# Designed miniproteins, single chains, continued (2), part 14

Each design is a single chain, and the fold is of that chain. pLDDT is the mean over its residues in the fold that is shown.

## One batch from the design tools (miniprotein)

Design m4458
Fold by ESMFold2-Fast:
Structure m4458 (fold): chain A 100 residues (1-100)
Amino acid sequence: SDIAGEAFERMLRGEEAELRAGSKVARARSTPDGRLYFRYEDSEHNLYYEEEAEVEDGKAVVLKNEFSAGDFSKGIKFGDPADADRALRGLVEILMRRNA
């Protein structure tokens, strides 16, 4: 199941979600200061992605994100939540060896 995409879409709507499928976990929640938080983990592939966003006029604006896979870790910042979604999906596909 595309639990990462579903949880990310719920985050964009300001909804909370915790979705699990085997080794995979996708979480979305509101923070006490009114921000959105998204996290995706795949323990089998040692994959981690985390993002924080603000809501402005019903739209999520990504403030920061972080990604790690195996021994690789990189912070990434996006100005557009659609760019963050595409990057997350692309990274997951690459790390799964193009098995979407």
Scores: mean pLDDT 62

Design m4459
Fold by ESMFold2-Fast:
Structure m4459 (fold): chain A 75 residues (1-75)
Amino acid sequence: SAAEIEEALKLLDELAEKLKATASEETQKLIDEYTEKLKEAVRKIIETGKPPSPEELKEVEELGKKVAELLEKEK
């Protein structure tokens, strides 16, 4: 349901804030970009019923890889 998805997006924001609390400013910006891109993609799928374009998927995947690499470096 729409309410369940809205709750999931809220949990994503909470998890992002926890990750940002221990991350550098550069990593915080990338986490923000990644979470916003994910939220936009999810909302678009709900509104249109269509999957994201290959270009949008590639952008999200590349951003996710950058976040993962920076978090791994901060271990």
Scores: mean pLDDT 76

Design m4460
Fold by ESMFold2-Fast:
Structure m4460 (fold): chain A 61 residues (1-61)
Amino acid sequence: MDLVERLTMVDGVGEALARRIMAHFGSEAALRRASAATIAREVPGVGRRLAERIKRFLHAK
């Protein structure tokens, strides 16, 4: 439920990108299963460096 808000805490992730990520993966579990390369490839507007930050954030939290 709060994944969009949590994703906006990642440097470089705005509200629009957080919503797009959530819409694409549907759940935190699906996002956690995706690699940084998969996130960068499948989500328009997310580059590899930003995808790696997202994965690091999820791993640390």
Scores: mean pLDDT 78

Design m4461
Fold by ESMFold2-Fast:
Parts: structure tokens; sequence; C-alpha cells
Structure m4461 (fold): chain A 68 residues (1-68)
């Protein structure tokens, strides 16, 4: 049913929101540590990984938007 699909999407949205929050907090912790250690290679790698994961999250959200 449409209601069951809506509930599944809402549940997934909450899960994704929690995962994004955890990922963002971990990213901020790691980037701050790398900056403190002046580790430019680690900073660049972390930024690249963050952008890649952000694109994957965006792609999942776009898939939800394709649903009726």
Amino acid sequence: SMEERRQRRLARAKELSEEVKKFDEEYNTKIESAKKNNDQQQIDELKAEYRERKLKISDEVLEWDRER
C-alpha cells in the first residue's frame, strides 16, 4: 500500500539522518585532528572521502524522489 511505502521511506529517512549525523561528527573530529597535526595528505583524503559519501547520500535521496 502507499501508506506502507510512506512509512518505509520515513523510517529510512530517519536512519539515513542518524548515519549522516554520525558521519559528519566523525569527519569533523578526524579533520580537526589532521589539521592539528598539519597532515595535508590526511586532510586531502578526508575531504575526498567526505565528498564521495555526500554524493552517494544525494543519489539515495534522488532515488526516493523518483518514487510516486
Scores: mean pLDDT 78

Design m4462
Fold by ESMFold2-Fast:
Order: structure tokens, then sequence, then C-alpha cells
Structure m4462 (fold): chain A 86 residues (1-86)
């Protein structure tokens, strides 16, 4: 029986890819496209953790922080666009 809470090699590879992708997006200048991409990647990471049956508090906090940072960037981008148009 495959132990509950253990990622398969395929799931681990996908998670590592998504983490690298999210980190790369967050390193780029804030834009609506980058914010959208970061949210999509974070959502896919959450689904992988759910599928694995792992309740990794650190991973959940890391994902939550990433989404919060992206959301904050979106608000800042909105303010800058409003200021440039005004």
Amino acid sequence: MIPKGTLTPEQQAELDRLRAELREILAQPVSEENVKKAIEVATRMAKLYEAAGDEIGAAIFELTRAVTAVSSGLLDLGRKVAEEVA
C-alpha cells in the first residue's frame, strides 16, 4: 500500500516545477499577467497537496503567503495605473 502523505515521483516533480514557476513569476515586475499566472500556479500547488493527502502546515503557509503577496502587488498595480491615467 502506498503510504498516505507521500508524494509520488510524478507529483513531487510537478510540485517542484510549480514552485520554481511561482518563484520566477514573483521575481518579475508586477503586472496583471504575472499576478494571474501566480494565482493559477498557487492554485495548482494547493490541488497537488490535497491529492497527496498531506497537511503540511509550512507548505500551506508558504502558499498563503505567495497568494497574499501577489494580491498586494495587484492592488499596488491598480493604484499605479490609476495615477498614470489621472
Scores: mean pLDDT 65

Design m4463
Fold by ESMFold2-Fast:
Structure m4463 (fold): chain A 90 residues (1-90)
Amino acid sequence: PDELFAELEEAFERLEEARRLLLQNLNGPEEVRQQARQLLLEAGKAFREALDRLDAAIAALDPATQQAVDARLSEFLRERLKELLAERKR
């Protein structure tokens, strides 16, 4: 469902933002690094919860619709993983 994909995308964006904040502050004060780590943990939890909700919703769909949604989810995750890997190079 589109709403759950939007929720997953927002959760992933928050996770990526928190990770970027941590990376930008690796040489910063401990307090700032601690805050960034806390945000990363919270974003990670939200992302997992969004995935769980999407998985439950997919399970309620017919097989053909489940296959289409699974393909969309796989594409989303593959694209986001590429973005994460690209950022590691800097």
Scores: mean pLDDT 74

Design m4464
Fold by ESMFold2-Fast:
Structure m4464 (fold): chain A 74 residues (1-74)
Amino acid sequence: SDRIRRLEREFDRLLEDIRIAVREGNLPAVAILSAAAQLTLDELVKEMEKLGVPKSTIEEKKKKIEERLKKALE
């Protein structure tokens, strides 16, 4: 859906901002952006649930997104 695509783009933007903040050593920005990324992920999950996406598929996608966030913080 268009809403899911917008949330995925917002998450990608937040990951890029996190990578920049990590490179700059801006720890307060990393904390704020990471929290925003988690909220965006939670909203993505809710939108997928509204569309009747199987729970197993949602959980797999959530794990992949959480892995991307973890890598951005490294």
Scores: mean pLDDT 86

Design m4465
Fold by ESMFold2-Fast:
Structure m4465 (fold): chain A 96 residues (1-96)
Amino acid sequence: SATGERIAEVTRRLMTKAGYPQAEIDEAAEEARKLDTETAIVHAEAAELLLEGKELEAELLILKAQLEKAKKNGDKEAEEKAKKKIEELEEEIKKK
């Protein structure tokens, strides 16, 4: 999507500035480019949280979006995996 292309460009700039290896930057940018509009918006919101230093909240936002997509697609394995990660992450946030 056009939104995915913009997120890919932002991802490249942020990861380059943070000193990530080029292979990891290229992989992350390609993943961002493949995102549908709804997913790309969630990833953009998560990127803003990361820039604020809210790493756990950013991860939680992405996982909740993955859970909703898994539910919509009837992917029970992906749904249970996302639920477990959300529960673990929410407990980690509560302890901070």
Scores: mean pLDDT 74

Design m4466
Fold by ESMFold2-Fast:
Structure m4466 (fold): chain A 107 residues (1-107)
Amino acid sequence: MLEEMEKLLEQLKKILDQLKSLTDNKDIIDSAQEVVKIVEEVLEKAKEGKKLSVTEAIGKALRLIGLGYQVVLEAKKLGNPEVIKLAEELQRLATEAARLILSLAEL
């Protein structure tokens, strides 16, 4: 579980760097950065042996799903096919991170 989340974080960081190289769109970049930040914060707590509450896990999971959706929505408005593909990959990884975060709580 932690190894899978570390791998997801590395993939999310790579996508964020690629998005930054292809677009200056603040809505896309800020939302993608927030996805990375949430995953980093959860991973840091898990590495410290701190338990995530069910409420916190649900809240973070829902925010990741919402942010992933927003990145795709904004990318589609921009109309750049490369940015859209990266946004869709980020949404997929954010959804997988949400699933793993829920698995770290008593759910």
Scores: mean pLDDT 86

Design m4467
Fold by ESMFold2-Fast:
Structure m4467 (fold): chain A 75 residues (1-75)
Amino acid sequence: SALDLVREDPKEVAERLGIEYTVEAVEKARELLEKAYEELKKRGEMTPAIEAQYKHALEVLERLLEELRREEERK
């Protein structure tokens, strides 16, 4: 569940999403997600459920970026 993802190791979350645990990979995933969202809006296929999923996915990716930034700051 979404709650379980929030409590897991960020690297494991990235692995479950099928992305590399790097700033570049997470930023790329966020960019692709935003492009998909805009295409759905343009096609008139956006629903409240899809919008909620988009916002949740974006939040997860932003949390991964914050954890990666903390790791970079410690180097």
Scores: mean pLDDT 75

Design m4468
Fold by ESMFold2-Fast:
Structure m4468 (fold): chain A 67 residues (1-67)
Amino acid sequence: LTDEQKQAVLRAAKYGVDKAGDDWEAIDKVTQAVAETAQRLKDESDVEKIYEALQAAVDKTIAELKA
């Protein structure tokens, strides 16, 4: 990953943790989803696309936890 891609992953992780709040299980699931999505996108060069996919993974994980 380039430094720009790493910064996108870190921004998405912070977004996810902020969305999860004080729920450690939610924080754990969100950070796992970010890590797994980042691993799938390791060959993607478009930083915007990486961030959008990571944000979508966070939002999906939070929605599933509330279901």
Scores: mean pLDDT 77

Design m4469
Fold by ESMFold2-Fast:
Structure m4469 (fold): chain A 65 residues (1-65)
Amino acid sequence: SELVKALEEAAAKQGAKATFKEIDLTDENGVTRKVFAVSLEAPSMETSEKASQAIAQTYQEYLKK
């Protein structure tokens, strides 16, 4: 999706690799939600923190539209 691509690119610009897996989760009340499992791979903790911030910022900008 366009959103996932933007989030992956935001992480990549910081030197990290973000991987998103779409999962359908059904809660105990029978409500099914689409959830993304996110994994971040980074060469350092500093890079991981910057990538996480970039992902959050990009997501907020997407919601503003």
Scores: mean pLDDT 76

Design m4470
Fold by ESMFold2-Fast:
Structure m4470 (fold): chain A 72 residues (1-72)
Amino acid sequence: SMKEKIEKVYNEIKSDVDDIYSYMTKQNVPDDRILEAIKKHAVDVLSRNKVPKEEADKILKDITKEVEEKLK
């Protein structure tokens, strides 16, 4: 179902975000570049999986907030 597909994509993005954050933090990449890289990756994955705009926007907002909180 579309709901199950969206949940799977969301979990995939969250896992990728943790990996990207850990890797870029170890490389001493500036916070703004880490956030930009994560947002770009999330948009690409959501687009590739044809997630509807409303659901994609919610996921992107949640991911952005989580990463911003980690960078504080």
Scores: mean pLDDT 86

Design m4471
Fold by ESMFold2-Fast:
Structure m4471 (fold): chain A 80 residues (1-80)
Amino acid sequence: SRKDQVAEEFKEYLELLREYAKKMPEEVKSLLLKKAEEMEKEFEKNLKTLSADEVIEAFRKKMEQIGEEIDKKLNEEEKK
């Protein structure tokens, strides 16, 4: 089903996020891992309550927010 496909793609994305976190400074790594856990929990809830398209849109918005937070954190680390 569409939801099964979305679930598999999001699982792969979360794994990539966790691998990416391993390459980051400790503060950014900790933030990324916490955000990955939040995304996983929200995704599992959304799969049960939302349509596939709504799940995709919610995750996309969450990714944008996380990207902005990571960019800000990386800029602060570079100024150190």
Scores: mean pLDDT 77

Design m4472
Fold by ESMFold2-Fast:
Structure m4472 (fold): chain A 94 residues (1-94)
Amino acid sequence: LEELLEELRRLVAELREAVLRNAPTEERQKIIDRIRAVLEELRRRAEGELREAVDRMIAQLDALVAAGLSRDNQELLATVVGMEVALLERMLRE
């Protein structure tokens, strides 16, 4: 699980950087797709409360993507996913 959280943290940082430099929508979409893939893998390995937290992250990601890939929505996505990753890391250490 720790390796997947490190990968997720890296992808969130990549998305944040891409949004800040106004990277092409296709590039930002690829990062979002990779974030989704890592969350799906985390969901398969997580159980109980951790699984519920990952399910909420996926639902939030899907809702923000459905709202459109504007710069503001992508900044919100990077912020929300980043905060959730920090929470998941804390839960795994408890």
Scores: mean pLDDT 76

Design m4473
Fold by ESMFold2-Fast:
Structure m4473 (fold): chain A 84 residues (1-84)
Amino acid sequence: MTPRRRVAVTQLPDGVYAVVVSGFASVEEARKAAELLAEQPGMLSARVLPVDPYTAVGLFDSREAAEAAARRLAERFGAEILPP
């Protein structure tokens, strides 16, 4: 089956990086993704997105931490990493 889950790393102001994991089939899967994001090194915050409960977001204080987290989430949930 073609994977529909995506992971994106986006640079935010002030050197913060967002890891966005989208395309989950259930809110419970998105919550598990947020929990895994919260366990990653360099994590500042992790949560399910309030406006889209099928999306999990983690904030990281470095690009290296965000990219490492994105790879871990992609491996765990079978998601494709979007190019920057």
Scores: mean pLDDT 78

Design m4474
Fold by ESMFold2-Fast:
Structure m4474 (fold): chain A 61 residues (1-61)
Amino acid sequence: MTGEEALLRYFGPFGTVEGSARLTPPPGEEIAADPAAVARKWREQLGLPLTDEEIEALAAM
């Protein structure tokens, strides 16, 4: 986890500065009817160490 922690910290600000495009689902995929499922996709695609509670919190935000 040590190396992955460093990677996560390093890419976090990168994504923030680059914009939120990676955090918004494309209209052709999800309509936000199930935001938890969308957040789960991001976890798989970006390799984020998100728990189910974190995903639900993100969906509620």
Scores: mean pLDDT 52

Design m4475
Fold by ESMFold2-Fast:
Structure m4475 (fold): chain A 63 residues (1-63)
Amino acid sequence: AKEGARAGGEAARRAAPPGAAGAATSDWIGMLHHGGKEGARAAFLGGRRGADAESGAELATQA
């Protein structure tokens, strides 16, 4: 799903780099090797967790 891949990837990028360094990077590289199809699925699932992290970002902005 191209829309899911875009939205999920964007949310994952915002949540992953500031939240985790090693694990997120390794998973992201794996997505590229899988040709994006598997990455789109993983990114979509990651986007669900990214939505939760976005709520935390508002608290970080307050701090």
Scores: mean pLDDT 51

Design m4476
Fold by ESMFold2-Fast:
Structure m4476 (fold): chain A 60 residues (1-60)
Amino acid sequence: EKEILATNYDVAARVLEAGADAAELAKRFMSPEQAERDIENARKGAEGAKKKRDEVEKSL
């Protein structure tokens, strides 16, 4: 169960990493509006990870 908890935290970090990197790349090669969308998607990913954390905490 601790393994699942660690994985959830790791996934959240990776999602933010990928989201931020993608937003920077998109900003350079695409319209600014699309970059903003990617940033918002990263935020939604972070929120999803937080909800998963709550569920894992219930298992603890």
Scores: mean pLDDT 68

Design m4477
Fold by ESMFold2-Fast:
Structure m4477 (fold): chain A 59 residues (1-59)
Amino acid sequence: MQRLLDAARAFQDVTPEQFAAFLVREGLIDEAQAARLLEVAAAHPDASLEELVRLAFFA
């Protein structure tokens, strides 16, 4: 999980969809986790990628 937060902090100008696709491509999350991240992003459109990761996987 720490690697997801590190990745979110490194990506400043990427959409949640692009970020989720990247994480699946690199094997850091599965497709179900990517769907959860995008669901949370749709509910929290103003949230940062770090906040979305925390809401999807830590809350």
Scores: mean pLDDT 77

Design m4478
Fold by ESMFold2-Fast:
Structure m4478 (fold): chain A 73 residues (1-73)
Amino acid sequence: KVFDKEELKEFFLKLKGVGEKIAEKLAEALEGSSTLELMALTPEDIQAIVPELSKEKAEEIVKELKKLLEEEL
């Protein structure tokens, strides 16, 4: 499965502490990614897209995103 921008934005908005602006930036940068590509994301990748996020928050986003994606596999 390949995710479009709106699907990714909805996934990111489900994550605690992720608001619309952060979800939009992540969705735009990761548009067209496969499930396997999203599962390979690191906290450093998240911070490269959204530099204002702390390392701890980026780690949390990666963890919760992988959990949501495992439910789609």
Scores: mean pLDDT 78

Design m4479
Fold by ESMFold2-Fast:
Structure m4479 (fold): chain A 78 residues (1-78)
Amino acid sequence: MSAEELIAKAEEAVAQGDLDTALRYAGQAIDASKTADQLLQVLKVLGRVYAQGDEEVRARALELAKKAGEKLKELGAL
């Protein structure tokens, strides 16, 4: 599954209130992402998950956001 497909599935899961599924697809999307634009889309999804989540969901979203940010730095995009 491509990064774009994984991002789309994560966005659909957030829209349905399924934050666990959204975090799972977001994590997979980070691993599959090859461009800064893809990683920025994942960060946007993670921000939406954080806004809707409880303490545990917010902690998981922050860990994935950190991973995405580190990958952005490796691509030279921050």
Scores: mean pLDDT 86

Design m4480
Fold by ESMFold2-Fast:
Structure m4480 (fold): chain A 58 residues (1-58)
Amino acid sequence: GLGYALAEHDLGLSRAEVDEAIAALRRGDWATLRRIAERHGVSVEEVVGAARAAELLG
């Protein structure tokens, strides 16, 4: 959906990485969120924003 497309376009996150970020955010796994952020050279806050947008927008 739109949230996943924006995560890929703006941050370079794959669909699988967005799903991983959503699951990590739900369980409070900040170490996983940081690893995803470091892989793409983006902030943890950007990864969290992308995960929330993907849940809201599909």
Scores: mean pLDDT 86

Design m4481
Fold by ESMFold2-Fast:
Formats: sequence, structure tokens, C-alpha cells
Structure m4481 (fold): chain A 78 residues (1-78)
Amino acid sequence: SEELRKQAEELGKLALENVETGEEKKEELIEAAKKASLEVAGVTANLLEGLMGEEGKKLGEEVLKAAEEAEAARKAAA
């Protein structure tokens, strides 16, 4: 969907900015990942791996973990 694509692009841009700033944006990235759906986080993780290889894969795993933990917390509260 267009919404999913836009959200994944925005999260991916924040992740790239985090790399460019030497992890100064890491807290913002993780907070954005927690607000993202698992679908958005998954697309973003795949994008990061494709653009940055092993480093992107590790960053994508952190994004996915943050989104998964946030979703689990939301489900527990429901």
C-alpha cells in the first residue's frame, strides 16, 4: 500500500541519518520503530540490509525487535 511504502521510506531515512550521524539518531529511530507496524518495520529492515549489507542487517534487526516488543506490549494491554 502507499501508506506502508511511505512509512517504510520515512523510517528508512531516519535509519540512514542515524548511520550518517554516528548513532546520534538511534533513540529517535527506536522510538519511531516502536510506533511502526511489523509490516513497515519488516520492509524497512529489508531495505537497510539491501543498502548497507551486514551493518544494515544488524540495524534492521534492532528496528524489528523494537517494533515486535511494542506490538507485544499493545497486545498484552488489549
Scores: mean pLDDT 79

Design m4482
Fold by ESMFold2-Fast:
Structure m4482 (fold): chain A 66 residues (1-66)
Amino acid sequence: ALKADIAALKAAIAANPNDTAALASLAVLQKILGNLSAALATLTTLNNINPNAGIKQAIAYLKSQL
């Protein structure tokens, strides 16, 4: 279930805040759940750890949906 997957990813990020794979996966699931504000916050955290063009594009896309 999406809620269970999100909870598991949040636990993984709590254990390793620099887990970029978990952050990326969490942002995708938050978008699917319709929580665009949470997805934007997660991608902003990811961009602060390792900024790149793809993450910036994803942030811009989410801002356009909010």
Scores: mean pLDDT 80

Design m4483
Fold by ESMFold2-Fast:
Structure m4483 (fold): chain A 85 residues (1-85)
Amino acid sequence: VKEELADRLREIAEEAEKAGVSPETVNLIRRVADDVEAAKTDFELEVALALGMIAASIARKTGNPADVEAAERVLEALEEASRKL
């Protein structure tokens, strides 16, 4: 369910913040969680998941090691949610 996914993304963001991931990356993860929670239709949820996965994939390829680890965790959560839709 989208509420459970949003909560998991916020947990990942909190853990990333404690691990010293950049504020910009932490805020991006929280924004993805907000977008997921704000989705009013299945289509909007699919779009939020797709855009989140693109952002996480870019961060994984271009980020520093801590940002890469956080991005991989976000990507895993979004991919699992997408498979259940």
Scores: mean pLDDT 79

Design m4484
Fold by ESMFold2-Fast:
Structure m4484 (fold): chain A 67 residues (1-67)
Amino acid sequence: TAAKLAGVGEAAKAALLHDGVSEADAQRVADLVRAGASPEEVRDAALAAGASEQTATMIAKQVARVQ
């Protein structure tokens, strides 16, 4: 479970960086994923960091799939 969340966190960081989110903000979202934050919390954090709705929704769905 923790290993799957870590993997989703790294994938989320990569997707956020591709969307132009700063490395610090992308890392913060990845840390939330690893800490077991809800899909809604992760989505809202990604959007607040400047991610597109598509990217934020995709990340939230991946978090939900491994929880």
Scores: mean pLDDT 82

Design m4485
Fold by ESMFold2-Fast:
Structure m4485 (fold): chain A 82 residues (1-82)
Amino acid sequence: MKIKVKVTFPNGKEVELEIDLDNPEKTAEEFKKKLLELGFSEEVAERAGELFKKVIIYAKREKLSEEEIQKYLEEALKLSLS
């Protein structure tokens, strides 16, 4: 199952992601790549990717809405920067 969400980064930049709920690892790797392209460190990208993977797995299990998934992904990114 593929969905499109917009993720707002802490720097205010928006990125549209196609999330494959059946392949959380692929989605996490694509997100890590986008973070590196935006100038974030490898450590931040790795942490954010792991949290994104967990959010996607949880979202599929709990059948979350695209809006809820977007919110959790933004929170995961904020936590990764802390």
Scores: mean pLDDT 76

Design m4486
Fold by ESMFold2-Fast:
Structure m4486 (fold): chain A 61 residues (1-61)
Amino acid sequence: MLTVEQQAEILAGSLGLPLEEARRLVTDARSGRLSADEVAARLERAGASPAAARTIAAGLV
């Protein structure tokens, strides 16, 4: 299982997100604060395709 830090680094590197924003997103997704749909919407805003955003979001929640 990946740590929050490892997952955040992967997202920051893949999508060009600031590391602090990626870390918050991973934390909020894993804690259930954000639904899969909400995580996907944030990833799309960061530049992910809808398909990629949905796949990543499902893995984080």
Scores: mean pLDDT 78

Design m4487
Fold by ESMFold2-Fast:
Structure m4487 (fold): chain A 64 residues (1-64)
Amino acid sequence: GRARAAALFRERGVDGFLSREEATRVLEESGLGGRREVDAALKAAGLPVAGGSALAYAVRLGEA
């Protein structure tokens, strides 16, 4: 669930960042979705997808 995704984002992130591919794997492993859900979450947060990078927003999503 979301708590697992938040923990994995913190564990695997560098300075709070994961690659888009790593973020996708974390969501798939956590049962929260995949690539589409990563892109939707970044868009909803008003964040650009910069190449292959994503912010560790699963922490905020897991807490919300």
Scores: mean pLDDT 60

Design m4488
Fold by ESMFold2-Fast:
Formats: sequence, C-alpha cells, structure tokens
Structure m4488 (fold): chain A 85 residues (1-85)
Amino acid sequence: SLEEKVEFIKNFFKEIGMELTDEGARKLAERLGPNTPLSLIKKQLEPLKYIPKSWKEEVEKAINEGDFEKLEPLYIAAFLLYHIE
C-alpha cells in the first residue's frame, strides 16, 4: 500500500541520516510509482546513500519542501552516477 511505502521510505532515509516529513515521504512514494514493489523502491533509493552530505541535505530539503523541480534533477544525477560510474 501507499502507507507501507511511505513508512519504508521514511525508515530508509532515517538510516542514511535524513529525516523526511510524512508529506514529503508520501510525495516521494508517488514519484517513485505507488505500484512499484518495495524491493525496487529500495534499489531506486540506494544511490542516494552514496552521495555527498551536502547533496543529501539538498535532497532532504527538496523532498520536505515538496520542491519537485529541484528534487528531480538531483535524483536523476545521483541515479545515473551510481549506475554509470
């Protein structure tokens, strides 16, 4: 369910040093696809674990502020760097 995905996302980010609001986590869950399995969500979020602290702070802020325009390029960049390098 969406609620299970929101809790999973919040816990994932907490483990990597970021605190998401309920609203921010819900918006991210919707962006990642509400019908995607948790295993794929984890895989999609994994690149964020390895970005610099300053980038993590920007990602956290963008998610919590609902700044989708700012979040999207940061997320794509992190994902591509993780898979290409």
Scores: mean pLDDT 77

Design m4489
Fold by ESMFold2-Fast:
Structure m4489 (fold): chain A 73 residues (1-73)
Amino acid sequence: DIEARIAELRAEMRKIHDEMVKNKDNKEKQKELWDKYVEIARELVRLEHEAGRPADEAPPAPVNPKKDDYIPK
């Protein structure tokens, strides 16, 4: 079930984002979480493409967080 897998990957991305916010002072944890986030995002795009869904545009990789002014999905 591709839809279920997409849903679990989206949930994992949310968990990773929350952990990154909580651990922004920990360089090792940030690096590990960022690597996992990128891998999950790549898998999510692949699964959406395989499912043939009218999915949103592929999200860009996270940018350096200097200021949260304008970051579209």
Scores: mean pLDDT 68

Design m4490
Fold by ESMFold2-Fast:
Structure m4490 (fold): chain A 68 residues (1-68)
Amino acid sequence: MRSDEELKQALKRLIEDYLSGRRVKPSPKARELLEQALEKIERGEITAQEAAGMVGDALHEHQLDLDQ
């Protein structure tokens, strides 16, 4: 995926799905990391690649798999 805007939108939807509990409910620590990633994406302060890294870190923290 090359479009930063498209990737950021996909990441926002993924974060919202985890935060709403539609997928595996995140731990409090993972939830905080996901909230921080979402906020930084909304502010446009980070690249899509950096945002993906933050989401990956949060999901690994809770032992969540993106393909689950």
Scores: mean pLDDT 70

Design m4491
Fold by ESMFold2-Fast:
Parts: sequence; C-alpha cells; structure tokens
Structure m4491 (fold): chain A 97 residues (1-97)
Amino acid sequence: SDALAEQIAALEAKAAEAERRAEEAQRRKENVQLATDSVVSSLQENSSQISQEAKDKAIAQVQQWGDDETQRLTDEAQALQQQADDLRAQAAALRAQ
C-alpha cells in the first residue's frame, strides 16, 4: 500500500539522518582528541616561559576538558546509532507484515 510504503520510507529517512548525526559526532570526537593532543604537546614543548607547576595544571585542565567532551560525544554517537537501529527495526517490521 502507498501509505505503508510512505511510513517505511519516512522511518528509513529518519534512520539515515540519525546515522549521519552519529557519524558527525564521531568526527567531532576525533577532532577533540586531535586538538587536545596538539594543545598538550604545545604546552609540554613550547611553554618555556611558564613554571612547571603552571604547565602541569594547564595540561591537566586541557586533558580533563578533552576527556569530558570525548565522553559526551561518545554517548551522543551511541544514542544516535541506537535510534537509527530502532528506526530500521521498525521499518523491517512493517515490511514483514
């Protein structure tokens, strides 16, 4: 039926969008990890004008931010992937009717 085909297509489109957003969150996570590593390396190698204590504190703060943001993006990507999987399962169930 046309109505059933439209419902399946709508679920598949929503699943594709959720998966696209999950992939975007994964790319942002990779960028956060690279940015965190770059800033930490810069602080370790190029910050000769600050004390070791101030450097260690700055590194710890950057690493904590990177860890927190990486975890947030991991959780977001997992939730979006689960939404995509659930929407595809709904579409498959409608096809099996």
Scores: mean pLDDT 89

Design m4492
Fold by ESMFold2-Fast:
Order: sequence, then C-alpha cells, then structure tokens
Structure m4492 (fold): chain A 89 residues (1-89)
Amino acid sequence: SLSHSTLSEAISLAIEFLLSLEPGEWVEYSKFVEELEKEVSRSAAEAAIRLLIESGFLEERVNPETGRRELGISPEMLPSYEGIKEYEK
C-alpha cells in the first residue's frame, strides 16, 4: 500500500505536468509515468494515473497511428482543470 503523502505528491506532480501541456494534447502513458518517476516511485505514479482515470479527470486511448497507450484530460473535466490551474498559479 502507498502512504497518503506519497500518493498526494504523485497526484500533485501529475497535475503540474498536465498544466505544462496544450489543451487537448495527448501524451503517451510511458512518457507520463517517466515524468512522474523523476520524483516518485513507479507504483505511486501508476496509482495517481489510475485514480485520475477512475475519477474521470483523465481519458485513456490507443493512438491509431502509433498503437501506443495515451492519456488526455477529459473534455467534461476542462472546467475543473481550469479551476485547478488557477490555484497552481
């Protein structure tokens, strides 16, 4: 099991990374995990991503051109994303 502190840190890092992306940008799952692994364990990174997908904040797809798993912000969550962006500034 992950500590609440470790998971909270991973979620914060995931949100910070998302804030660096263009609206509607899709990022490879492996690249997202690699970015988070700079500061947290792979288990924490994957747990944070899973939680964001389960909450509906992130959507997952397979890119038809590359065959790779990608993550993007759910269009339904864009208002919430903008709210978070205001608090991160």
Scores: mean pLDDT 76

Design m4493
Fold by ESMFold2-Fast:
Structure m4493 (fold): chain A 110 residues (1-110)
Amino acid sequence: SKEKELVKKIIELLKEAIGHLRTAIENSDNADVVYSEALRVADLMREGAKLASKINPELAKKLREIARKAFDIAMKVIEDPNIDPETVRKGFEEVLKLAEEALKEAEKLY
């Protein structure tokens, strides 16, 4: 069905975003890596939210929240490159948990 095809694409975008979040966590002391990875997560989750808005508005809302949180971390790091790496890591760990929860929800819809 068209709905299953949209859910499959959302799952693929979430898996890619989770990979980028893990890279950001491992490189939390590298502002350039954190910035690029966080922006990639935000872009992937915005795309996922657009697809989800057609079939599940609550999932779309969760994906937009993940995108917003990732973008907020990117902005904090570019504004303060000397930000505590532990603060950055904890921020991405929170976003990763939300993304993993959203992935489980999306997989149940498929």
Scores: mean pLDDT 91

